# Designs tried in a protein design run: designed miniproteins, single chains, continued (2). Part 55

Each design is a single chain, and the fold is of that chain. pLDDT is the mean over its residues in the fold that is shown.

## One batch from the design tools (miniprotein)

Design m6016
Fold by ESMFold2-Fast:
Structure m6016 (fold): chain A 85 residues (1-85)
Amino acid sequence: SEEEIEKILSLLPEEVRPLAKRLLEKVGTEKKTGLEIAEILRELKPEVPEELHPLVDELIEEFEKLGDVKLDGLDVLRKLAILTS
């Protein structure tokens, strides 16, 4: 739900929220595999501040480990929240 998305976004550091919003936009309403999400992250990395590149690299590794597992935008946001906690 939009309310759940906004709640998770509010728990993220301010500098991470633009990345989270771009990821949510790219993942869309359909589920994507961990491999597909890792590829989206590689494509988004140049748009992300250099200070967040280590976080992007860690996210890529974590989603690659999930392989063919199907994930939605909320699953992606929860992973981001865990890594930034």
Scores: mean pLDDT 84

Design m6017
Fold by ESMFold2-Fast:
Structure m6017 (fold): chain A 90 residues (1-90)
Amino acid sequence: TRELLERAERLLEEAERLLARAREAIREGRLEEARRLLEEAIRLAEEALRLAMEALRLTTDKEDILRAIGLALRAIGLILDAERGLRELE
């Protein structure tokens, strides 16, 4: 459980960095780079969501449950933000 949560958190932090880089690429007109970064951010956030949901299934510890829910919500928010970014590039 703790290992799954730590992995999910690391993947989410990487996905958040990629999303920030994608936003910068959009501002600079580097649309192909922005698309690649957004797609990678979605992939990492989806893996983080999967790990957070797996941790939720395995744990009965209240603190771990709350952490898993928090990570899952962050992952969902990031996926939605990145997918919106991809639609704007069409």
Scores: mean pLDDT 88

Design m6018
Fold by ESMFold2-Fast:
Structure m6018 (fold): chain A 75 residues (1-75)
Amino acid sequence: DRQKRISEIFRKALQSKTEEEIKKQVEELLELGIPQQTINDLIETRRFLEGTPVTSYDKSVDNLMLIAKLLEEKL
């Protein structure tokens, strides 16, 4: 199931400790053909997060923003 693989890779990217690991996961997402709608949703989420005051910060939020940026740059 392609959707399950995309979800698993996305979760790994969110949990990644290095930008190099995130870039590798983003490349795998693109190779699997991540839906354009999902990419658009991630870009909108990044835009929302950039304007939102942070009360508690998880490393996954920084990773999410980087994933969205890399996907946008690859389009």
Scores: mean pLDDT 75

Design m6019
Fold by ESMFold2-Fast:
Structure m6019 (fold): chain A 98 residues (1-98)
Amino acid sequence: MELEELVKKLLELVKELDKLVKEGADPEKIAEVAEEIIRISEEILELAKGLPELWKEAVASGDKEKLEEVMEMGAYVLFAAVAKVVAKKILEKIEKEK
């Protein structure tokens, strides 16, 4: 439940960041949203840190339900990791222009 809520919040923040960048919003507003994306992404990655062990168990057992749960968690981790990298690059660009 908590992981799904964080992923939903991250998706909304990514949409807001895209809108602000396309509208040519103030760098300070873009930076604030990018920092929040990094924060939420780190929370998702922390909650999913047990994923490698869960993956080993699911593969060893051949349990389809466990495999589906681990695959879904893997997709969330990938999304969070990519969002964090993009947000960090945007912040670095803003800091370099100041």
Scores: mean pLDDT 81

Design m6020
Fold by ESMFold2-Fast:
Structure m6020 (fold): chain A 89 residues (1-89)
Amino acid sequence: TETGELLVRAAELVLRAVEAREAGDELTAEIDLGLALIQLGIVEKFDGEDPRAREAVELLRRAIEALEAGDLEEARRLAEEAKRLAEEL
């Protein structure tokens, strides 16, 4: 679905932001997070009622919170889980 594709892209952007943070590339991390937030906003506006989409969005929101807190391992784990769920949509 279009929602699944948006959520997969959002998860991949969060994973790229984790890699950028690990490399000390804060600018790339900020850009990729901004793009991920745009994808999440689109899903929340148009498909926020789907329980599976809501679960993937919640996991990605938590991944972003973990990344901002500096917990790169938790951010990666949550983003990978969200990507797996999104691929099933």
Scores: mean pLDDT 84

Design m6021
Fold by ESMFold2-Fast:
Structure m6021 (fold): chain A 71 residues (1-71)
Amino acid sequence: VEELLKEAKELFEKALDHAKNGDYSSAVKYLNEAMAKFKEALQAETDPKRREEIEKEREELIQKLADVLNA
């Protein structure tokens, strides 16, 4: 689970960097890969409280990307 979360965050950081540089095609590609890794982490996690933390982190990252795109 921790490895999947690390990969998801790294992919999301790449998506954010591409979005800031105007490369939206690459940003969407990395975002989709990051979301897939978050889904795998959530499916592997059996602790409801830990799942809630992962979901919150995912939502915070999505909001951060939305803020960059709307700026």
Scores: mean pLDDT 79

Design m6022
Fold by ESMFold2-Fast:
Structure m6022 (fold): chain A 73 residues (1-73)
Amino acid sequence: SAAEIANKVRKFAEQLGLSLVDATQIGALVQELVEAGYSPEEIAKKVYEHALSLGVSEEDARKIAEFVKKLAE
């Protein structure tokens, strides 16, 4: 489900060292985009851009985007 994907992405972001607030925001965005029916590629792109806007490093933002893309299909 969208909530399960979002929860996995939130936990992955926390493991990378993101704050609970930032990881929760990224997870919430993932849930919204999955429920709205965006493609895995579109979700990955939007999540990457949002993570960068939160001050996440390019390396970690890419890792989160790649992880969400794989979970979304």
Scores: mean pLDDT 88

Design m6023
Fold by ESMFold2-Fast:
Structure m6023 (fold): chain A 69 residues (1-69)
Amino acid sequence: SVEELAEEGARLVREGRELLAKATTPEEAARGVGLVLRGIGLLIEAALRGGEEAARKAGEEVGVEARAL
């Protein structure tokens, strides 16, 4: 679900920030950044899917859902 995607994304950002806070090497910092970016990607996906649901409901209301794509 959108909520599960957002929760997973937030979790990855949290883990990435924690790794960055503890990073003492470039490799550790790179791993932390990677987790943050992946988490942000999931948060963006959740936002876009939430927007798609809102657009679908709006389209249904005005009778354009069938032309949707």
Scores: mean pLDDT 75

Design m6024
Fold by ESMFold2-Fast:
Structure m6024 (fold): chain A 82 residues (1-82)
Amino acid sequence: MALVDALEAEVATLEAFYREAVAAGDRELVAALRDTAEAQVAAIDAYLAAHPDLSPEERARLEALRDRLRALVAAGRAELAA
């Protein structure tokens, strides 16, 4: 419970920093935030694999956070390709 709540807050913070970086035209920060999001996706995947006995509610929350991070990675790749 506490871990998922902390991770939800962290993902929301990353999304906010990403919006600010794009608005500022800070390509280095966009790249750093994309890399951070990719690392967080890998960490969530590893955690899900290591904890097969997670409650359905905790699993669903972690999968939703993973999807949000994947969306940020995709957005960052598109921004840097422009």
Scores: mean pLDDT 85

Design m6025
Fold by ESMFold2-Fast:
Structure m6025 (fold): chain A 82 residues (1-82)
Amino acid sequence: MREELDEIVDAMNAVAAGDPEKVREAEKRFPGLVAVTAALLSPEQVRKLLPAFSPETLERIYRLAERLGNKEVAEIVREALA
């Protein structure tokens, strides 16, 4: 549990730092956590990371951003999916 929390924090930090390579690695282990963290980012941060996200992660970000009321991020991700 504690080691799992360390891995979770590392994944969240990768998304917050905006490093595409680290985001791709984090997505392989914790795709849901990556999606939740991305749905809480600013529109500018999400635009920089769009190429790093898989289509599955983009769909998760879209649904989560809509539910969280982050409409700008939801619109950006919706355009990337279409």
Scores: mean pLDDT 79

Design m6026
Fold by ESMFold2-Fast:
Structure m6026 (fold): chain A 69 residues (1-69)
Amino acid sequence: MIDEKAKKIVELLKEAVKSGLDPELVEKALEEIKEGLKLQAEENGRSYTEEEIEELAKEILEEGIEVLK
């Protein structure tokens, strides 16, 4: 479920920011964002390459960290 995935991503990002950007928490957030993007693409009948998912996930991660700082 996309809404549950989004909630998990937000919580991981908050934990990462509070920890001073702990690499383990940042990595977990990135993986959850990648999974969320794949689920969203499937639901909308769109397909992304792994490279596109990686790029988009990094952008979302950076934006999320910036907003939560």
Scores: mean pLDDT 77

Design m6028
Fold by ESMFold2-Fast:
Structure m6028 (fold): chain A 77 residues (1-77)
Amino acid sequence: DEFKKKGLKLLEIGSKILDQIKDEEVKEKMSELLGKLNEAIEEGDEEKAKEYAKKIVELAKKNNADKELIKEMEELI
């Protein structure tokens, strides 16, 4: 399933981004979004998964996460 493979890659990249965040409140928000993304992937909800992935990208950009990780995630959305 191409969607599930893409979703798992999004979760992998998101976890790497989470590891780079120093702000505890931002870490909590990112963890929540990653949990919601995982739920959407398991449910097969492509629209919901895309929505949460975009929110993760926005949060990552605001918190100066690695540009290469952000780009990789954007290319999968």
Scores: mean pLDDT 85

Design m6029
Fold by ESMFold2-Fast:
Structure m6029 (fold): chain A 75 residues (1-75)
Amino acid sequence: MEKQLEADIYLALGEIYRALANKDREKGDFEGAIESYEKAIELYEKAIELDPTNEDARRNLEQARKDLEEVKKEL
């Protein structure tokens, strides 16, 4: 239970950083967006380490990695 709660916290934090990255990208702050996407990826990876069955974490990780690759091409 504690591990699952910890995974949920990391997932939520990853979602917050991804939202910040999306906001920065919308404003044309591609460097800020890259930093926030990288933090989101790290947090999602931590969530998956704690709960490998979490499909939301896996889906969000895949999307964040794709968003990071796209924004790097804009820099």
Scores: mean pLDDT 85

Design m6030
Fold by ESMFold2-Fast:
Structure m6030 (fold): chain A 82 residues (1-82)
Amino acid sequence: TADEKALGLGEALLGLSEARPDDKISKEGGKAGVEGLKEVLKDVKNEAVRKALEEAIKLLEKESKVGELKPPAQAMIEAASA
């Protein structure tokens, strides 16, 4: 399901944010991530999961540090698990 995909993405982003918090998101990686997250967002109906996905998309578009993905990743896991 879309929520299962969001849960998996949240877990992957959380792991990455803890392993490489000081790395900057590349322009190419950020663009690919935005496209992937927007694809999942189309099928998600849960408002809390949608908000977490939208926050992660904003951080990817801004080419933020990978560690900054931790809060939206945690929110995505919590919302998709509820």
Scores: mean pLDDT 80

Design m6031
Fold by ESMFold2-Fast:
Structure m6031 (fold): chain A 97 residues (1-97)
Amino acid sequence: SKEEIVKKLKRILKVAKNEKAHTISALILGLIDLAEKEENLDFVKAMAITIDNFITESGDFGILYLEQLLKNYLNDLSPEDKKLINELLAKYLPKVS
């Protein structure tokens, strides 16, 4: 559900902020905003699952691993999805510094 996805994203955000993973923190803030507005929910769900899986596997690699995983994931996206993510990052990166 929307409520479960927002709850998951907020938990991931706490971890990302603790590790000072600013790029991932910005992306998650954008995904939460989209979810609360009920915009692109299928995309938000897919992104939340992908990020959650990568963070679970990160262990000792911390911030650098999270940044590298995001970079690799972006390369596999459509141009349209890349544009959406870049727009979210532009809006939310200044808010996580």
Scores: mean pLDDT 75

Design m6032
Fold by ESMFold2-Fast:
Structure m6032 (fold): chain A 58 residues (1-58)
Amino acid sequence: SMEEEQEKAKEEMNRIGVEAVLGLISLEEAEKRIEEIARKYGLEELAKKIIASLRKVL
């Protein structure tokens, strides 16, 4: 269902954020991947919040 797909997308976006904080991927790579997922699943508002948090921490 769309709801199940959105929940998996949210989990993936959060995982990407964690990988960036741990230095496993660059901030630029994380932002790009998060924005791509957000655009596909209508999660742009969540993406903005995650990216803002990453920019503040990194």
Scores: mean pLDDT 85

Design m6033
Fold by ESMFold2-Fast:
Structure m6033 (fold): chain A 67 residues (1-67)
Amino acid sequence: SSRAVAELIAQEIDFIGAELEGNKEEAIRSLKDMIETVKKAADEGLIDPETAQERIKFYEEKLKELE
């Protein structure tokens, strides 16, 4: 489970960095990467589908704010 968690943490750090820099394009990219990481973790049974869907929805709402 550590790989998916480490990947998501790295992607969240990249997202925060992009937001602090005002780099909207990189922030959008990081959010899309986080969505894909959560989808893969759910497909592998590392997180339950309901928790995965809630987290994906949160990232999708952030994407709509930026797009």
Scores: mean pLDDT 80

Design m6034
Fold by ESMFold2-Fast:
Structure m6034 (fold): chain A 77 residues (1-77)
Amino acid sequence: MDQVIEEAKKSGNKEALEYVKKAEEYEKKAEEALKQGDNEAASKYLGLANYYIAKAGELVGYSKESIDALLKSAEAW
């Protein structure tokens, strides 16, 4: 996750940076939902965060296999 964020910032790719920003926003919303005991909302926000980080990863040159591994590692929690 952090490496995708760093690559997006270094690349100057504004679209990848926008996806990273959306992913961070949804991750924060997922954490807030978990603190409130809203597991349904937390799952939806976590899914959206993972979706946007995968989109950023594709734009900065990550392979589909690497993106799939990142998504699965996030779901293993």
Scores: mean pLDDT 73

Design m6035
Fold by ESMFold2-Fast:
Structure m6035 (fold): chain A 66 residues (1-66)
Amino acid sequence: SLKEYLKENAKKAGLSFTDEAIDLLVKEANGDLEKLRQLVRDVVEYVGPEKKIITKEDVEAVLKAK
């Protein structure tokens, strides 16, 4: 599933996503894996390398800017 894909990739990058952040990312990707990957990159760039827990608010900020 897209949720499992996101959790596994976050773990590889040393990141964690809240369940609400995961749900929002999956909803916005709407089954499109490439869109999910693009959104994850945008959110990670937005929060910067020091932030290890990505929240729903972080995802919403990126979506509002798009």
Scores: mean pLDDT 79

Design m6036
Fold by ESMFold2-Fast:
Structure m6036 (fold): chain A 63 residues (1-63)
Amino acid sequence: NEKLEEAIKELKEKMGLSEEQAIALAELYREDPDLAVRLLSREAGLSEEEAREILEKLVEGLE
């Protein structure tokens, strides 16, 4: 799944997150999107808009 691979690559390269951590964030985004966006934004130094875009790509890739 190209969308999942691209999203994981972005998380790994920009933030040093593992694939396992990326999947955990995608699961959190399905349950509590606002919390997942805030956590990723804080950890990665991204805007909330950028964090949301990455998380949406991850969720689409897992579906």
Scores: mean pLDDT 76

Design m6037
Fold by ESMFold2-Fast:
Structure m6037 (fold): chain A 67 residues (1-67)
Amino acid sequence: MSDEELKEKAKTLSDEELIEIIYLLDKDGDGVISEEELKEAEAAIGGEVDGEVDDGVRLYALKLYFE
């Protein structure tokens, strides 16, 4: 699926579903997305994330969830 389609799907998700997707990205299980997790997501996406979950990191989490 394209990144555009993943962004549209993210808008239709409930808060509970978004929390589950975040847990897939939160590898250390502390409930916070660390800088290392953000950098790993940036590398996977192609460096589009500036340190915010609301863009590239969210797309990376969605790819993990829907793949």
Scores: mean pLDDT 57

Design m6038
Fold by ESMFold2-Fast:
Structure m6038 (fold): chain A 79 residues (1-79)
Amino acid sequence: MSEARERANQVLNRYASEAVDVLEAAPEEKRDEALEEFRKRHKERVVAELVALGLSREEAEALVDRALDNAYEQARRAA
């Protein structure tokens, strides 16, 4: 089982890391706006990359949304 899942995890980890960096750089009052802008700009591309690696669209969308939720929570804890 498959290099595709390992590559998918690498894509998701990179995406989550980028999201955390963007959110941590944003003022707290702009963090929700930054999250929504990041999601609108990147979610479809990341979903498409995961689907190209062999994931279903449903699985890809769920993983991307989870990664963004985790990034948002991590950024919220940064003081």
Scores: mean pLDDT 80

Design m6039
Fold by ESMFold2-Fast:
Structure m6039 (fold): chain A 88 residues (1-88)
Amino acid sequence: SIEELIKKAKDGGMLTGEETRELARAAGVGEVPDHLYSLIGSAVYALLQREKALGRPLDEAEFDALVGLLPAHLQEPVRAVYRLIRES
């Protein structure tokens, strides 16, 4: 379920490409090539680990700067999946 995948991510688990695809769909992300879902999941994992290391949420400027380091075609999917996890 989506709730189980969100819990896995929040508990510090790294999502598989298929698990990331399910969360991307739930977040309203359009279809992307299958090989990109693993990269999206890894990027989201890195953002969540950064928050954990800082002991606080990323502010908007930090979030935009970190996402801005990603290839342009990954930026929107990563933002959408990260926000879905964070808002749950």
Scores: mean pLDDT 86

Design m6040
Fold by ESMFold2-Fast:
Structure m6040 (fold): chain A 74 residues (1-74)
Amino acid sequence: MELPPEARRHVEESARHGLEGDYEGAREHFQRAVDALVAAGVPPEQARYLATQATLVAMGVPEDEAEQLAKDIS
């Protein structure tokens, strides 16, 4: 799934901060990605799912596994 550029930027930053062990920074960028998706017209629950899935993929989780994990988390 293609994210809007603003949401994609925040997903990539969230993944980077998470991989560096900065979980507060990762959480802040994750929330900004969700907010950007909602602003683009995505329902809040779906926005959280999409941001979670994209962040997991950016962290190196295979796309199909990220989709399953995102459903369990969201």
Scores: mean pLDDT 80

Design m6041
Fold by ESMFold2-Fast:
Structure m6041 (fold): chain A 85 residues (1-85)
Amino acid sequence: GMDAEGKEKLLELTRELVKAAEEAVKNKAATPEEIERLLESVKALAERLGLPELREAKERLEKLLEEAKKLEQDEERRAELAAKE
């Protein structure tokens, strides 16, 4: 098991990763597939460690994945309109 400092650093890193993922989705720099991979990693940590903060990070990434999927669908619609002869 981790000591208390190790757990706090892991939670800090997880919050920074979630924030970076949110910024990447906003800037259209991340795909839904990339967010899904991050979500699976956070799910595994949440199950292993049982920390409420990791569960909250998981829920934030689940919402972010839905936002990323919507942005990808919007981009596909724009590409279809631009490619229309």
Scores: mean pLDDT 79

Design m6042
Fold by ESMFold2-Fast:
Structure m6042 (fold): chain A 70 residues (1-70)
Amino acid sequence: SAEAYYNRGNVYLNLEQYLEAAKDYSEAIRLKPDFAEAYYNRGVAYKNAGNLEAAIHDYNEAIRLKPDLT
């Protein structure tokens, strides 16, 4: 399920395995395209991996889908 990928992505994020986290969040988004929390956390993973442009894009999508997410 989208939630299972999202939860595993969160575990990878806590392990500082940012590329693995981003991959799992991408699968969560593929299964649930309106998953604002997955966009936000993929942005965090991209930011920590140094991919700031991808992080900004994902934060913008999270805000668009759920403006009160923070």
Scores: mean pLDDT 89

Design m6043
Fold by ESMFold2-Fast:
Structure m6043 (fold): chain A 91 residues (1-91)
Amino acid sequence: LEELLEETIKTLEEAAKVARRFDGGSGAILEHALRAARYLYETDPENAPEKILKILEDVRKAVKGSLDANPELKELMDKAIELAREAVEKA
């Protein structure tokens, strides 16, 4: 579970870097989500999987235009959400 959450956060960090280079607004949203995910992992690890998954689903909706325009960003977001779902199943 811990390794899976760490991989989720690393994937989200990569997504945030891609988004920042592509669109400032999407970059800011993903950087905020990354900070929230890290905070939850450190302060509320038992509930972190479900809360991080919810954050990622909300972010995907918020940055849909950037995901549709950038296949690399979409792939990273899809991977982060899948990893978060697997973390929820193991929690």
Scores: mean pLDDT 85

Design m6044
Fold by ESMFold2-Fast:
Structure m6044 (fold): chain A 77 residues (1-77)
Amino acid sequence: SDLEAEVLAALANIYLAMAKKFEERGDYETAIELYEKAIDLLNEARKIASGKTREYIDKLLKEAQENLEKVKKKLEE
């Protein structure tokens, strides 16, 4: 259902916001864990989403995955 997908996406956005705060602090290990939790929630939301809700979730997934890869590269530095 779109409502259920929206709730999952909202929770994922909370994890994304937390991940960005930990990334800003230089705590890349915690940021990675939080980005991964957000991606898991967005994948669940995507499975039950349709139309514009699914398009929105796909955009969030792409952004979250890009941010995760950037943070992983910073951790290797």
Scores: mean pLDDT 88

Design m6045
Fold by ESMFold2-Fast:
Structure m6045 (fold): chain A 61 residues (1-61)
Amino acid sequence: AAPTLLELMVRAAETLSPEQLLEAAALAVETNARLAETTDPAERARLEAELRARLEALLAA
């Protein structure tokens, strides 16, 4: 099954280089800030999907 966002974040912390970790951390902070401001379920799903895709791309590199 596909990993959860939390599982992807844990794997990122365990496997990514320091440079990739900095990118992932910045992305997570920005996405969480936008999620905190967003009440629309469709927009929240879009932001979560964007974060997921970016984390998966970093892990695949």
Scores: mean pLDDT 75

Design m6046
Fold by ESMFold2-Fast:
Structure m6046 (fold): chain A 81 residues (1-81)
Amino acid sequence: MEKEKKEILERAKESLEIVKKYGSEKEVKLAEELLKEIEELVKKGTEKNLLEAEVNLGMLEIMAGVNLTRKKIEEEKKLKE
């Protein structure tokens, strides 16, 4: 269980760093809220809470992927200036 908690938190922090690098201020704030929710669920430590933490982690990971894709689109738009 402790190893599982650590893995969830590490993955969540990695995803947040991606959003911080490439996301808007609004998206960074939303990602920070998701991380806080994950941290609270992990602190509660029930099987149900850990499952909910994994769901929120999935959302945060999707947000990181969307931000990476959006950054590439922004770069393409600059070429059309």
Scores: mean pLDDT 79

Design m6047
Fold by ESMFold2-Fast:
Structure m6047 (fold): chain A 68 residues (1-68)
Amino acid sequence: SDVERLQAARDLLLELARAGVSPEEAVRRLLEAGFSPQEILAAARFLQDLGEDPAWFAAVEAEVRRLG
């Protein structure tokens, strides 16, 4: 379901942020895991709105937009 996919994308982004992975590498890993650019954008925006490391998630959003 869309809800479960967005939750999985959020959980993976949070894990990668905590692990010190770059925004560019985080986007690559989510794409390799089968998430769409739209799903990654939705997850990054959701986490920015919650105030969780907003600069890092803004950089994730910028990288997804740069790719397409």
Scores: mean pLDDT 84

Design m6048
Fold by ESMFold2-Fast:
Parts: C-alpha cells; sequence; structure tokens
Structure m6048 (fold): chain A 58 residues (1-58)
C-alpha cells in the first residue's frame, strides 16, 4: 500500500472513531482511489455509510 493510501486509511479510522462518518467516507474513498483492492478500506467505507445514514435520520 502506498504511503498516501496508508495515511488516508489511518485518518479515516480516526474520523470514524470520532463519529465523523462524512470525513471517514472521504478518507476511505481516497485510500481506495490509491489502492482499489484494499479490503479494510472497503469494509470500513461500507460501515461509515451505514452509520452516517443512521445519524442523518435526525
Amino acid sequence: MSEAAQKALEEGERAFEAGDYELAINLYGLALKEDPNNEKAKENLEKAHELRKQKRAA
């Protein structure tokens, strides 16, 4: 994985833990743009979309 993809994944994980799912989605998307076969980024992106959908219902 490139350094840029790894940094994007790490920052996405921090955003996800902070509950900022919109930022997490953007960062995981950036990681996937650099490394399209990154399963961890795909899985976390899907989870972030689901949790963002639940939060925006209010």
Scores: mean pLDDT 78

Design m6049
Fold by ESMFold2-Fast:
Structure m6049 (fold): chain A 55 residues (1-55)
Amino acid sequence: LPLASEEELAALRKAVEELLAKAKEAEAAGDERSAAVYYTAAKILEIGLEIDATP
């Protein structure tokens, strides 16, 4: 169904990419705590996107 939520899903995918980039930056800086937080947030968003994509 071509609803506004499809555009929101695209925005959420962009947010996942941003969170993964921040997680990598935190890992490079040795900040394992921040890296874990960003990875967890990205994972939660990915799961949400996968559920919505399932018919």
Scores: mean pLDDT 73

Design m6050
Fold by ESMFold2-Fast:
Structure m6050 (fold): chain A 60 residues (1-60)
Amino acid sequence: MSPEEVAERLRRLMEEGVPLDDAVDRLRAEGASDSAIRGALDRLAREGVLSPEQARLLQA
């Protein structure tokens, strides 16, 4: 699963009202790698969807 694909799915889940930590856990369960999740969180922070602080906290 690519970082771009993970970012798109995270954005969609957040729009549906899923908490961000639960959305990340779902994507991990679906086979998203830690590197893809980190890349997605960095992209969402760059796009202004997440604060840089939120992105860092969720990277574990």
Scores: mean pLDDT 76

Design m6051
Fold by ESMFold2-Fast:
Structure m6051 (fold): chain A 64 residues (1-64)
Amino acid sequence: SSMKKKIEELEKEIKELEEKIEELEKQIEAKKEGPKEELIELEVELSLAIMRKVALEIELKKLK
């Protein structure tokens, strides 16, 4: 069904975002004593990834 395919696509994208968030958190932890400009750039990327994941989770919840 089209709904099942949409759920599978959302779950896949959420999983990919979870992996990206974990990688960004590790990079931020590794660079926390480094240049502020680089840290800010990583924190912005992390915030955007988290916001996108939340948006997809809301969409998934509406389908279930």
Scores: mean pLDDT 86

Design m6052
Fold by ESMFold2-Fast:
Structure m6052 (fold): chain A 75 residues (1-75)
Amino acid sequence: METEKLIEEAEKKVEEARRALQAGDFDTAWRYIDEAAELLRKAYLLAKKNGDEESLKRVQEIDRELGRLVEEMLA
């Protein structure tokens, strides 16, 4: 499933960003944050087009987690 693959890839990028942040590699963390945001945008548009409420909910949950990571990066 296209939407599921994008969500899984976004989740992996969020995990990679978190690991980079934990290691103090802020440049790498920002790159993964940007990649995750692009993947979530694509997943959101596909889920919206397909009426996939479960995927929309998952995208929103990951987007909130990504937002928390961005806030931590800016603190």
Scores: mean pLDDT 85

